# Designed miniproteins, single chains, continued (2): the designs that were tried, part 69

Each design is a single chain, and the fold is of that chain. pLDDT is the mean over its residues in the fold that is shown.

## One batch from the design tools (miniprotein)

Design m6536
Fold by ESMFold2-Fast:
Structure m6536 (fold): chain A 55 residues (1-55)
Amino acid sequence: SDEKKIEEALAEVEKNAKLNEEARELYIEALRYSLKGDEEKAQEYVKKAVEAYYK
C-alpha cells in the first residue's frame, strides 16, 4: 500500500546519515509528492534536497 511504501522510504532516509537536516526534510517531501503521483513537484523537491545537501 502507499502507506507501507512511505514508511519503507522514510526508514531508508533515516538510515542516511550523510544527509543534513534540511536536505532530509526536503527529500521526505519529494517522496510524499512522488507517492501522490505528482512527479513535477517530486523532482522540484529532489533538486532542493540536493542543493541543500551540497551547500
Scores: mean pLDDT 75

Design m6537
Fold by ESMFold2-Fast:
Structure m6537 (fold): chain A 57 residues (1-57)
Amino acid sequence: SDAEKSLEAAKKALEEGDGAAAATGAWEVIRLHEQGKASEEQYKEALELLKEGLEKA
């Protein structure tokens, strides 16, 4: 799914130290959740990735 791909991209960016890219990918998952295209579990994981990404950016 688009949410799964964006979540994987955000995790990879965070692992590589790219906080801005991690935050961008996490924000995409949040947007998809608003459209009913991401699960609650994906949304919660995206919120954590957004926080960590912003702290590293």
Scores: mean pLDDT 83

Design m6538
Fold by ESMFold2-Fast:
Structure m6538 (fold): chain A 78 residues (1-78)
Amino acid sequence: MSEEDFEAEVLLALGLIYLHLGKQAYEKGDYETAIKMYEKAIELFEEALRLSTDPQLKAEAERNIKEAKEFLEKVKKK
């Protein structure tokens, strides 16, 4: 694993934490916090994708970006 791929994994993990925090906020009806958490998750996943040289890490980042964007769209309709 390269240093770039290691950094990408750390960013993916952090993005997942923000994605989970956003989901928790959404379930509690805190849509403002949910939006902020999803936006932060997307930013982290996009940076992970940029740094990734491993096709598997790239695919994981792309999947998580898509999921986070779908959740962001849902919360904006509330």
Scores: mean pLDDT 86

Design m6539
Fold by ESMFold2-Fast:
Structure m6539 (fold): chain A 101 residues (1-101)
Amino acid sequence: DKSLEGAIETARRYAEELGLPEVADKAIELVKSDKENGHAVASYVAGAFYHLLEMKRASPEEAERHRREAEEDLDNVVKISGPKGEELAKLLREAADRLLA
């Protein structure tokens, strides 16, 4: 599925720009383990990484908006993937806190 491969590649590229390639690897494992919802999970993960990248470039007011949008994407990953989604969301939140500290 080229659409799924595109979403995975986008997430990997954004994660590399954030200095978090290991988090992208874990996200890709989650996507590949879920044959039914993998495409949706990949899209939300790519969205979360995108908003975290934009936070690094943004004013404080814009960074707060991007943080909310990243959290909404991560909440969707948790709703779809349950405990495995929670583990990934925790890693991304911890990474975001370190990047913005």
Scores: mean pLDDT 79

Design m6540
Fold by ESMFold2-Fast:
Structure m6540 (fold): chain A 75 residues (1-75)
Amino acid sequence: SPIAEAAAKVAEDFAKKKDPEGALRAGQTLINAFASEETREEALRYAQEMADAVAKGDVKTASEAGRKLGEAVER
């Protein structure tokens, strides 16, 4: 999915900067724009997983969580 791939790349960029606040804000913006009530809880869990990985500079885990976040908001 283009949204999932974009979210993964954005998560990688935040992880390289170790900017978890920026990552969480970006995740919340995506959730508020696209997530339904049914997918919001799952999407919030992926946004938190992404932010935690970003704080550690774990690019691979952040990218995967960002992808899952993007896929969740498209459901």
Scores: mean pLDDT 85

Design m6541
Fold by ESMFold2-Fast:
Structure m6541 (fold): chain A 80 residues (1-80)
Amino acid sequence: SPLAHLEARWAALRARLLAYAREKGLTPEQIAEVLEVGEAQFKLLKKRVEEEALSDAQIDAMLAGVEAGLLDRIDRLAAE
């Protein structure tokens, strides 16, 4: 299902973001902030998947945008 696809892709993305944030030397508080932003974006995307007939390709494209934004946030916090 599209929802199961989203959940699996988000779980994998969350794991990558956590690893990247740790490698960039973010504090536990900064990591928690990034993951909170990611979780909020995931919830909005989940609502869209539940309300719209989104394909797996559309979900992947939307998650790629989320990933890019969260990686930028991690880089900004690391440069602080």
Scores: mean pLDDT 87

Design m6542
Fold by ESMFold2-Fast:
Structure m6542 (fold): chain A 102 residues (1-102)
Amino acid sequence: SPLDALVAGLAANHEEFKARIEAEEKISEEVKKKMIEVIDETLERLRTASLAEARRLLAEHYERLFEIVGEIEDPEAREAAEDIVGEHAARDTALLAATEAA
């Protein structure tokens, strides 16, 4: 179904997101842990979500992630983290749009 394809696409995007966070040397281990915890919590909630719930959950998810990375004091680390979050937010937005069009 289109919803099953969305859930699979979101899971794949978030696995790549976690790998990219773990690989980013500029981000502290504490910040990485917080970001990954938010991702894992959201993925669990998405498993039983309707399309409307998925939209809301992803909006809340990225709001929380931008709040976490916005608190990074080092400007280079903050920019790197914000770029990673922004790229994965854009991918999820595209997946949602594709699902709604199907």
Scores: mean pLDDT 86

Design m6543
Fold by ESMFold2-Fast:
Structure m6543 (fold): chain A 70 residues (1-70)
Amino acid sequence: MSLLEEAEKALEEAKKVATDSPESKEALKRMEEALERLKEAVEAGDSRAALEHFIELGKAKQELVEASKK
C-alpha cells in the first residue's frame, strides 16, 4: 500500500473521531496540511519529503486522538 493511500485512510478515520473542540480542529487541520504536502512530494517524486510528511501526519493523528478523548 502506498504512503499516500495509508495517509488518506488515516485522515478518513480521524474525521470519524474528530470533535468540535478547538484542539481537535487544529490537529485535523495539521493532518490535512500534512496530507497536502505529502501529495505535493509524491507528485514531485521526492521520496524523502514524502516520508517526512507522512511521519508528520502520524504525529498529528496522535494529537487528534488525544484531543478527542476530552
Scores: mean pLDDT 79

Design m6544
Fold by ESMFold2-Fast:
Structure m6544 (fold): chain A 55 residues (1-55)
Amino acid sequence: VEVDLTGVDDPREAYRLIAERLPLPPEVRREILARLDAGDLEGAHRLLVEAAPAV
C-alpha cells in the first residue's frame, strides 16, 4: 500500500480501533477505552503495549 492514511489522523481513534480489534480481556479493553476517553493517550498506549506483546 502506497498511502498509509487509514484513519490514523487521530491517535485516539487509532488506539480505540486497535483495542476493539484485539482479543483483549474485557477489563483491559475497558481500561484502555476509559483512558482514551479521559484524554490519557499515554496511559492507553501503555496498557495496549502491555497486552499486545502477548500476541
Scores: mean pLDDT 68

Design m6545
Fold by ESMFold2-Fast:
Structure m6545 (fold): chain A 78 residues (1-78)
Amino acid sequence: PPVYSDEELRAEVEAARELIERAREAAAAGDERKAAQLATAAAITAVGARWMAERSEASEEVKREIEEVEREIRELIA
């Protein structure tokens, strides 16, 4: 399986965070369809980051960042 660096994992976390922020902005603007699409994209990105981290010697910091993003996405989708 591929091995990923903490920097590569953080790039995925940052991508997910950007999508979460854009989803919140879309929701605040009343664009529920766009908010749902962005939240779905964030969820897919977070699943990818989790998969990568489980197959890598990821640091505790990166693992916590992934957990935080996963929590925020659950709040958006619930």
Scores: mean pLDDT 84

Design m6546
Fold by ESMFold2-Fast:
Structure m6546 (fold): chain A 63 residues (1-63)
Amino acid sequence: GLAEARELLREGERLAAEGRYADALNLYGQAVNLAKELQRQGRLGEEVDELIRRGEEAGRSLG
C-alpha cells in the first residue's frame, strides 16, 4: 500500500546516501511503480503524487 511505497522510497534514499546507487535506483523504481498502481486503483491525493514525484526526481539524479 501507500506505507509500503513510502518505505521503499525512504530505503532507496538511505542506500543512495551510502553510495549504493544501483540498489537505490531499483527501490526508487519499485516505489514509483507501486504509487502509480495505487493511483490507477483510485487512491488519489497529494501523498501519492508526491511519492511519484520524489521517486522520479531521485532516480533522475542518480541515472
Scores: mean pLDDT 81

Design m6547
Fold by ESMFold2-Fast:
Structure m6547 (fold): chain A 86 residues (1-86)
Amino acid sequence: MKKISDKELDYEVVRLALAAYSAAFRSAGKTEEAEIADRILDVVDELAKQGKYDEAIEYGRRALKALSEGNLDEARKIVDEAEKKV
């Protein structure tokens, strides 16, 4: 059985949730929301590649909350902040 760390599992859950939001927004014609979800997904994937799972999970969860609340200004701010960490 392949042993995955709890942090890697938490990261995969966040990653899948971001991908689901991106797909849902795209299907609804919400292009700006879909682009924000895609941008944060790229950033959390890059942070995870660097072994920065805590940062990837933190930024991913913050972005998911902002997107779920329809707060696009906060979501954009989170993406801009996270991109500086990569």
Scores: mean pLDDT 83

Design m6548
Fold by ESMFold2-Fast:
Structure m6548 (fold): chain A 64 residues (1-64)
Amino acid sequence: SLFDKFDKDGDGKLDAKELLDFLRSLGATPSEKFTETLIKAVDRDGDGVIDKAEFEAMAAGALG
């Protein structure tokens, strides 16, 4: 899956840098601060990372 490709640590979570790499792979040019804000919007645990379920919810919203 796309999540597994960008989950470089293999821990089942994406941090701000991994999410930034993902967004850049889609042709986006987000700032690190924008990516942190996006994580805060979907990160219900408040740990500064997103899990696979949160990533899938975000991707579904972005792709329709």
Scores: mean pLDDT 71

Design m6549
Fold by ESMFold2-Fast:
Structure m6549 (fold): chain A 68 residues (1-68)
Amino acid sequence: PSQEELDLEVELALQIIKATIAEKSGDYETAAKWYERAADIAEQLGDTDLAEVYRKKAEEMRKKAKEA
C-alpha cells in the first residue's frame, strides 16, 4: 500500500480507539463523533462495508446518548 493509504489506516485505528474509550466511559455523544470519523476514513479507503458498520455504531451511540 501507499504511504497515504497506511496513514489513513493508522488514523482509522486511532479514531476507533478514541470511540471505544468514549463508549466505555459512557460519553456516547463523543463516541458517536469518533465512530463517524472512522466511517469517513473507511470510505476513503474504499471499504464501504466497514464504513457502514461504523455509521451504524455512531447511530447506536446517539440513541444511547438520548437515554442518558
Scores: mean pLDDT 84

Design m6550
Fold by ESMFold2-Fast:
Structure m6550 (fold): chain A 74 residues (1-74)
Amino acid sequence: MISDEEIDVALVAIEVSIARNLAKQGKTDEAIELLKRVAEKYKDNPEALDLIREGASTLPEEVRKAVEEAIKKL
């Protein structure tokens, strides 16, 4: 049986991949906005938030800092 939490983690992984592609295209502001919205949407799911942090750590420092600050304020 697929739980809602498992679905959320899979969806977050897809969103992180989209943000990574945006950052590679120089669309840093769009990547930051996407990850902030995803963090707010899944704020009650610690596993999803950890995946967002891990994903952001592979992106430029500007994206990583903005995402970490957004998660800290949830």
Scores: mean pLDDT 80

Design m6551
Fold by ESMFold2-Fast:
Structure m6551 (fold): chain A 68 residues (1-68)
Amino acid sequence: MEEELEKEIDEGMKEIVIAVYVTALRNAGKEEEAEEFRKRAREIAEETEDLKEAVEKIKKLFDELEKE
C-alpha cells in the first residue's frame, strides 16, 4: 500500500509539473509549443519512474521550447 501511494503521488506531481509548464507556455502565447510540450512531457513521465529524474527531464524540455 505505501509503495502504491508513493507511485500515485509521484504520478500526480508529474501531472502538476506538466500542467504548470503548459500553462506558462500558453500564457507566453506559445500554444503550439504548449501542445508539443504536453505530448513529449507525458512520454517522459511514462518512461521515467523516478520523480526527480522525470521533473529534471521535463524542465529541460520546457527550457528548450521556451527559448524558441
Scores: mean pLDDT 79

Design m6552
Fold by ESMFold2-Fast:
Structure m6552 (fold): chain A 58 residues (1-58)
Amino acid sequence: MSKEELLKKLEELIRELARLGGVSPEAAERAIENAKKMDKDGLKAVLARAERELARLK
């Protein structure tokens, strides 16, 4: 995945976490802004963690 694709996927997962009540809207916005500052490896790590948290809430 490119950095842009990783950012898009992470943004989608963070918004889904906020929808399920796993994170506040303010925390979700902050996480997305922080993700924009990350390199590709950092984005991959955060994406993997977000996917695990989402799976736990399902």
Scores: mean pLDDT 77

Design m6553
Fold by ESMFold2-Fast:
Structure m6553 (fold): chain A 77 residues (1-77)
Amino acid sequence: MKEKIKKLEEEIEKLERKVAEAISRGDWETAAEHLEKISELYDEISDLYEKMGDTEKAKKYRELSEKARKRAEELRS
């Protein structure tokens, strides 16, 4: 479980870099797509913590997922 979470965190870091690159070139749609993927990965981490009984971390990652989703919506507006 711990190794799976680390791999998901690494994937999120790579996607955060892609978001920054897309924003720098004014590609709001691509940035929004990457943020949607980041949201999905945060939800996956949240689910893993929930299964481990770590409800506080599960809630934290769920909040991060929601923030990423809202940011994606804002970029499309």
Scores: mean pLDDT 87

Design m6554
Fold by ESMFold2-Fast:
Structure m6554 (fold): chain A 90 residues (1-90)
Amino acid sequence: SMEEVEKLLKKAEELVKKADEYAKKSGDALHQGDYETALKYAQQALELLKEAYRLAKKASSTKEAQKYARDLERAIKLLQQQIDKLKELV
């Protein structure tokens, strides 16, 4: 139902907001030269984005939900690349 799609997307959006908070904490730690803490927060953000993607995929009966899932998949790939670079600094 549309209500189920809306609930899944709302939960995904809440997870994305939490991921953004961890990404900001990662950036703050990176700015302070704390690469280990930056990596830990980036990894937490990644896990939240992966869960958001899982929920968005379940909602993928609409074109909007399919687009949101693709945008999340792209964000996950970019964050994985950032994590790989950060691992080289620790």
Scores: mean pLDDT 88

Design m6555
Fold by ESMFold2-Fast:
Formats: C-alpha cells, sequence, structure tokens
Structure m6555 (fold): chain A 73 residues (1-73)
C-alpha cells in the first residue's frame, strides 16, 4: 500500500539515506489512487526535503510547489 511506502521513505529520510527516500516516495506517488490529497501533499513535501538534501534544488522546488497545489485544493 502507498502508506507503507511513505513510512519506509520517512525512515530512510531520518537515517540520512536520501536517495532511498526519493525512490520510496516516487513509488508512493505511483500509488496515488490509494492516497488522500493530504497524504499525497505530505509525500511531495518529504520528497522535496530529500531532493534538497541531495542538492537537487530545482527538483526540491518542483516537489514543494506540487505539495502546495494539493493543499490549496
Amino acid sequence: MGKELIEKGREALQKGDYEKAVKLFEEAIKHEDELTPEELAEVYRLLGRAYYQLGDIEKAREAFEKAVALEKA
């Protein structure tokens, strides 16, 4: 389930395994049909944080913009 991928992604992020966190959050997004808009917005926020830590500032910005758009809905 998408929620399990989000939890695993958070664990990877907390351990500093940012590349693994990105992969887990990208996989969670593929299961977006199983997620609420609030859960999907959270995934994009966490994905943005992981990209920022990897130095991919442009991807981080895009992820944060997506999260804001989902929260505005």
Scores: mean pLDDT 83

Design m6556
Fold by ESMFold2-Fast:
Structure m6556 (fold): chain A 62 residues (1-62)
Amino acid sequence: GSMAAAARRDQRAERIKQALLEVGVPEEEATSIARAVANGLEGASDEQVDQAIANLKAAYEA
C-alpha cells in the first residue's frame, strides 16, 4: 500500500475535523464524520477537499 495516500487521507481527516469543531460539532462526532468524508474524498483534488469542507461547515452552521 502507498504510505503517501494514507498520510494524505489522515491529513485531510484532521482538516475536516478542525473545521467541524469550529462550527460546534462535538469532538467524537467530528472525528467520525471527518474520517468518513476523507475516505470518500480518496483521489480528490485539494480544491475538491476545500469545497467539501466549505459545504460541511455551511450544513452544520445552519
Scores: mean pLDDT 79

Design m6557
Fold by ESMFold2-Fast:
Structure m6557 (fold): chain A 63 residues (1-63)
Amino acid sequence: AKPLTEEEKEELRKYARELGKKYGLRQINIDGVFQQVYDNYHKYNNIEEMKIEIERRLGFLSR
């Protein structure tokens, strides 16, 4: 996939932070998951797939 626009990057970051806070996670862990998925944007077809991967990873950390 192409690199995310700044608007898409902020949408993805906001999604990760809102979901991670819901799960009771520390911001450093939330931002780490966001950064991992964002840096690997080429593995995903669209922002929706990246959001699914963020949800999956944050869900594992909340166990």
Scores: mean pLDDT 83

Design m6558
Fold by ESMFold2-Fast:
Structure m6558 (fold): chain A 72 residues (1-72)
Amino acid sequence: MESEKLQKEAIDYAKKAEELYKQGPQYRDEAIRFAEKAIELANKLAKEGKLTPEVGDAYVRAGAILNELRVE
């Protein structure tokens, strides 16, 4: 189903962002992009009432990465 695919993608994007963040500053832009994608999918799933605990965890992890890397 579409929702299951989006849930998996949100989790995978958050994991990829965390992996890139741990690899160092040369991957900062890529880590930000994957974290943003994870948050966008999690927000879409939340609006549809399809937010799972795993997607919620992915959202929190992606948000933490963005807060650490994005200085405004």
Scores: mean pLDDT 81

Design m6559
Fold by ESMFold2-Fast:
Structure m6559 (fold): chain A 60 residues (1-60)
Amino acid sequence: SLTEEEKKKLKEIIEKKLDVKVKDESLPEIIENLKKASEEELKYYFSEEEAEEILKILAK
């Protein structure tokens, strides 16, 4: 399971990149969708640095 710090980091990356506000109750669904995305898809949407950070968090 993800720590609260890791959840906050994912939320910040998504909110900054998509210019939206993510509610805590929506975060589990978003995490599952990110896990289903390929590394190449994540790098396309979030940039390389942000995609690598997402992958590190989700690997736990």
Scores: mean pLDDT 77

Design m6560
Fold by ESMFold2-Fast:
Structure m6560 (fold): chain A 82 residues (1-82)
Amino acid sequence: LTLSAPASATTSDTIIITGSAPGYAGKLASISVDGVLVKEVRIGGDGSFVSSIAAGSLAVGNHTITVSVAGKSASKTLTVTA
């Protein structure tokens, strides 16, 4: 499982989250911010996924984005600025 997301965003930005989960095509991956489930995304037939979250829905400061599928997880830190 891989996860790609920007390290920083402003509150007006849309954060694009991409990644790959080979062998989990058709499964749902859970996207959580600070341990809270925000969104689910379906893994494509090639194992890739893409989703988005509005940075303005997050408080200014540091956040942890976590993607999990079938007991596997990957995390990335995001800093939101005004």
Scores: mean pLDDT 80

Design m6561
Fold by ESMFold2-Fast:
Structure m6561 (fold): chain A 77 residues (1-77)
Amino acid sequence: MESGLLFLEILARAAEEIGKLELARAARELAEAVRAGDLERAEEAARRAEALLAELSEEEREKLLEKIEELRKELGL
């Protein structure tokens, strides 16, 4: 659970850094819903994040993955 929440925080930061603000918001909403135990809200946020990820171009997906890797290294992961 904690590791999953940490990844959602990293995903949100990475999305913000590449200008994907809606994806960053969806990831943060999902993390908040999971922490609150709000399963219905978590499912809605997860579906939104999944749809936004599917809309990324190959170049945007590569940028996102690179930023996730950079942030993970900064956090010692």
Scores: mean pLDDT 81

Design m6562
Fold by ESMFold2-Fast:
Formats: C-alpha cells, structure tokens, sequence
Structure m6562 (fold): chain A 113 residues (1-113)
C-alpha cells in the first residue's frame, strides 16, 4: 500500500469512528430518526469529500479511492446498525438500510469517474 493510500485509510477510519460516536450519543439521547439520519449523512459526506480530494490531488485513482471507501462505509454502517438494534429502534434500522443502499450506488458512480 502506498503512503498516500495508508494516510487515506487512517483518515477514513477517524471519520467513521467520530461518526459512530455521534450516532451513539444521539441514540442514547433518544434523538429522532431525522437527526440520526442527518449525522449519518454528514459522516458519509465527509468520507466522499476526502475521497474526491485524494483523487483530485492524484494521490489515489478513482477505483482505489472507491474500494477503500466501500470497505470503510460497510464497516461504519454495520456498527451503526448494531447500535440501532441494541436499542430496538426498528424504524431507524430500516432507514439505515435504505441510506446504505443509496451510499453503495454513490460509491459505484465514483469508480466510473
């Protein structure tokens, strides 16, 4: 793995960890589905912005960035879904699944760039 790819992986992990922490805080506070969805969307947006920046700087190819982003997003959604399941938040679980499916399509579009 190149130094740029390793740095990208570490930054993605930090974004995911901060996102999980924020989602956990919101779930523990009994926040609305909409507030939690906003936190999920902001985390995903930061991850995609990081990927686009790496591509624009020529540090990663679109394919490399998309593959690393896909793995990080999968791990992020798995962790967030477990948090929602632990609190019995059925409506939130359904919404997390819907957003994850949409996010997977966004990653596929990034590969084609």
Amino acid sequence: MSPAAKEFEEKLRKIAEEGVKRVKELIDQGASVDDIVKALTETVKKAFELAQEAIDRGELTPEQAAEMLEKAIREFYDEVKKLAESQGREELIKKIDEIYEYTKKMVEELKKA
Scores: mean pLDDT 86

Design m6563
Fold by ESMFold2-Fast:
Structure m6563 (fold): chain A 54 residues (1-54)
Amino acid sequence: MVNLELTPSELANFLKTVLGLDLSPEEALELLRKNGGEITVELTGVTWRIRLRK
């Protein structure tokens, strides 16, 4: 498992590059908030836990 702390802009870029989700930084921040400040992504056998960097 990999733990990442990302800014909203970094999260938006991650989601676009890795998952093909074209979200603005504001939309990425709202997605994170709605999921309790954390999202989990499983890719190629690796689990990524992503939180907002304050």
Scores: mean pLDDT 78

Design m6564
Fold by ESMFold2-Fast:
Structure m6564 (fold): chain A 50 residues (1-50)
Amino acid sequence: MEERDKLLDEAAKYFGVSKEKLRTALEEQAKEEGVSLDEIYERLKKFLES
């Protein structure tokens, strides 16, 4: 299983949304900022670790 799958599960619980909705939101964020999805996941990981 991907490391991202665990991050999505934890973040979805934190935000009170479904994993599917969160995944879509992260993909949209990456497109809006013109960055890779990897970069968005790294920011999410740091946020959850804070």
Scores: mean pLDDT 78

Design m6565
Fold by ESMFold2-Fast:
Structure m6565 (fold): chain A 55 residues (1-55)
Amino acid sequence: MYLEGSEEARQLAEEAYKLYMEGLRLLGQPGKVDEAQKLFDEANKLGDEAVKIDK
């Protein structure tokens, strides 16, 4: 149980980073700016959730 809580925070941080990097790739492509912005928003939400769990 406690081990899973720590792993959850790590998974959220890793997913947030992956989404951020994917957003950066899409941002460079024409017509994909909206998709990139959605990925950045999702990454920000996951990062915020990871911080909440860590507290």
Scores: mean pLDDT 74

Design m6566
Fold by ESMFold2-Fast:
Structure m6566 (fold): chain A 55 residues (1-55)
Amino acid sequence: MKELIKLIAEGLRGIGDIIDQLIQARKAGNEEEVKKLLEEQEKLNKEFLEKLKKL
């Protein structure tokens, strides 16, 4: 149970970091970086769900 709360908190923090970087990349006009950040966000979501289901 405690692990679930920790995973949720870590997941939300990770997503927040990606969103911040995505905003910066868009302001810089770096479309390649935006694509990479979107893929990283999908990867984080997958890893988070896998850990969540394992615990």
Scores: mean pLDDT 75

Design m6567
Fold by ESMFold2-Fast:
Structure m6567 (fold): chain A 62 residues (1-62)
Amino acid sequence: DYIKEVYKKRADELEKLADTYHAQGKLDEAARYYNDAAISYEKAGDTEKAQELRKKAEELKA
């Protein structure tokens, strides 16, 4: 499924970007990109990974 593969690749890239911002202490940017990655994982059919990243984003805003 080409469309799912495109969303998965996008999600992987956004998650790595979020991890980079998190490592830099840029928590607001990290949370935003984790949420963007979660939306892309959900569109790829990976609901479990999407929920994990939404939780991670929420924890960074606390």
Scores: mean pLDDT 85

Design m6568
Fold by ESMFold2-Fast:
Structure m6568 (fold): chain A 73 residues (1-73)
Amino acid sequence: MSKAELLARIAALGDRIRNMSFEEGLSRGQELIAEFEALKAEVERLFPNDKDLQAAIAELEAIVRGNGYLPDL
């Protein structure tokens, strides 16, 4: 997986979480958390010192933590 693909996936997941309804949080919250954890693990595995990807993951984590419809990390 390329850096560009990871950045695109991080951005797409962030957009989904920001625009999700309460019902989507109930039905897909665990799936979205699992996808976030998988993206974070891939970034740490493939690009452990990439500042742009680290910043993108940190922003995504803030979006996840700030969304009241998702389960806690």
Scores: mean pLDDT 81

Design m6569
Fold by ESMFold2-Fast:
Structure m6569 (fold): chain A 103 residues (1-103)
Amino acid sequence: MMEEEKRRLKEEAEELAKRAQELAEEAAKLAEEAAADPSATPEVRRRIAEALFLARRAYLLAKKAAELAEVDLEEARRLLEEAKALLERGEELLREAKAALEA
């Protein structure tokens, strides 16, 4: 059971790191598009910047959780939960920014 928990946590952390990297790349692209768009409000640009920051933070925490899964399962779990919360917030902000740019 302990080995199976470590494996699952590491796999989940690696998957989350991939999702966070993809979100960061998407947010960076949207930031460039918003910078070129005169209709993009400062509020929309701030949401994109925050989403990018949160995505990068989630990536680092998820990567660290994957590394710690073999040596400190409790700390790895804590970092993974923090990374999940940051990624979900980043995804929400980027979704709201996209909707505002399309409106």
Scores: mean pLDDT 86

Design m6570
Fold by ESMFold2-Fast:
Structure m6570 (fold): chain A 111 residues (1-111)
Amino acid sequence: MEKEKIAEIVARLAERLGLDPEAFREAVSKAPLDAQIAILGSLLLEADLTDEEVKRIVKELSPRAAAYIIRLYELKKKGETSPQAIADASLEVRRLTPEEQEKLREEFLKK
């Protein structure tokens, strides 16, 4: 299930950052999907991930979660991680159709 996949990815990122992976897994597993995606995004912004590591994560996510993570990663690469920029990215993704979200994933994975 999507929620279980996000919880596993969050636990792996938490461990990489020197945080408690089991505490993050438990908290994220109890959270609604939108909160899980937000937590994943926050950890991704703090972790120094390579393009290949982000591609592996994106492949495991739904189109909506993948689109959000891709937009956050592009913001991080530009150095534009203000609260306003993150909020604007979240709103942009919510306005995309499922087909547009999947196209964004496909284009990102081709890079």
Scores: mean pLDDT 81

Design m6571
Fold by ESMFold2-Fast:
Structure m6571 (fold): chain A 84 residues (1-84)
Amino acid sequence: SLEEVLKEVIALFAKVATDPNVTREDVIEALRQIAELAKKVDPEVAKEIEKAIEEAKEASVEEALELLGSLVSRLSVAVEEKKR
């Protein structure tokens, strides 16, 4: 269900966002997993996440975390719109 997808996305984000030893590679891996989940919700959002993975490879950890948070928020809105 879309609710289960959203719960999994939020759990992946929380794990990375609360880890004091998070690396850029950890953020990129979370983006990859969230992109696969996003395909079940909205293929356009999934494409946005895939493009952000390329940006994250050249970004700092802090910039990659901000990208991840922005995309999780975007996907959350897409899930809520499809449920209503």
Scores: mean pLDDT 82

Design m6572
Fold by ESMFold2-Fast:
Formats: structure tokens, sequence, C-alpha cells
Structure m6572 (fold): chain A 89 residues (1-89)
């Protein structure tokens, strides 16, 4: 459910901060919170946009060689995509 997803995302954001990527963690936290708000409101398109932005960020981080932080960002996107699927599908 939503509460379990929020907890998992919070733990992954903490890991991003522990790797020293505080600005990435702040941006990812903002996008994840907005995605969850859109899911709670029944705004599927809004949720998909925020999740898409997380996937773009993860992809860019991989391209520049930041593989470990990229994997954490993409795990957050995967959790949100699964939550979105459970609510809208």
Amino acid sequence: GIEEAEKQIEELIKQIRELGYDKVAELVEKLAKRAIEHIKKGDELGADIEIGMLRIIGGVLKVIGEDEVAELVLKIADILEELRRQVFE
C-alpha cells in the first residue's frame, strides 16, 4: 500500500544521502512525494509524469557513471510504478 511504499522510498532516499548526493536526494524526494500525491488524488497522468522524471534522472546518472546512486533512483521509480499499477490497474 501507499504507507509501505512511502517507507521504502524514505529508506532509499536516506541511502542516496549517505552516498553524499544530498541535492539528488532532495530532488528525488520532491518528485516521489508529488507522484504519491497524484496517486492519492487519482491523477494517473500527473503520477506518470513524476515517475518519468525519476527515470530520466536515473538514466542521466548512469550515463555520467554514477551507477550506485542511479540504481537507487530507479528503484524509487520502480516502487512508484508498482504503486501506480496497484491503484489504477
Scores: mean pLDDT 89

Design m6573
Fold by ESMFold2-Fast:
Structure m6573 (fold): chain A 57 residues (1-57)
Amino acid sequence: DARVERVNEAARRAIRETWEQLEKEGKTDIDSTTFGQLTAEIARRLLAEEEAREAAK
């Protein structure tokens, strides 16, 4: 379903963005728990942006 695809896309982007942010900060070695929390925060933000973008079509 389109909603599931949007969530999956946001999750993939969140993972990539999290890695890019950590690399920029020089923190490439991070605990899985902390990584999960950061990824979830970014994913929530990306999902909000995706919803806003969808509404603007």
Scores: mean pLDDT 74

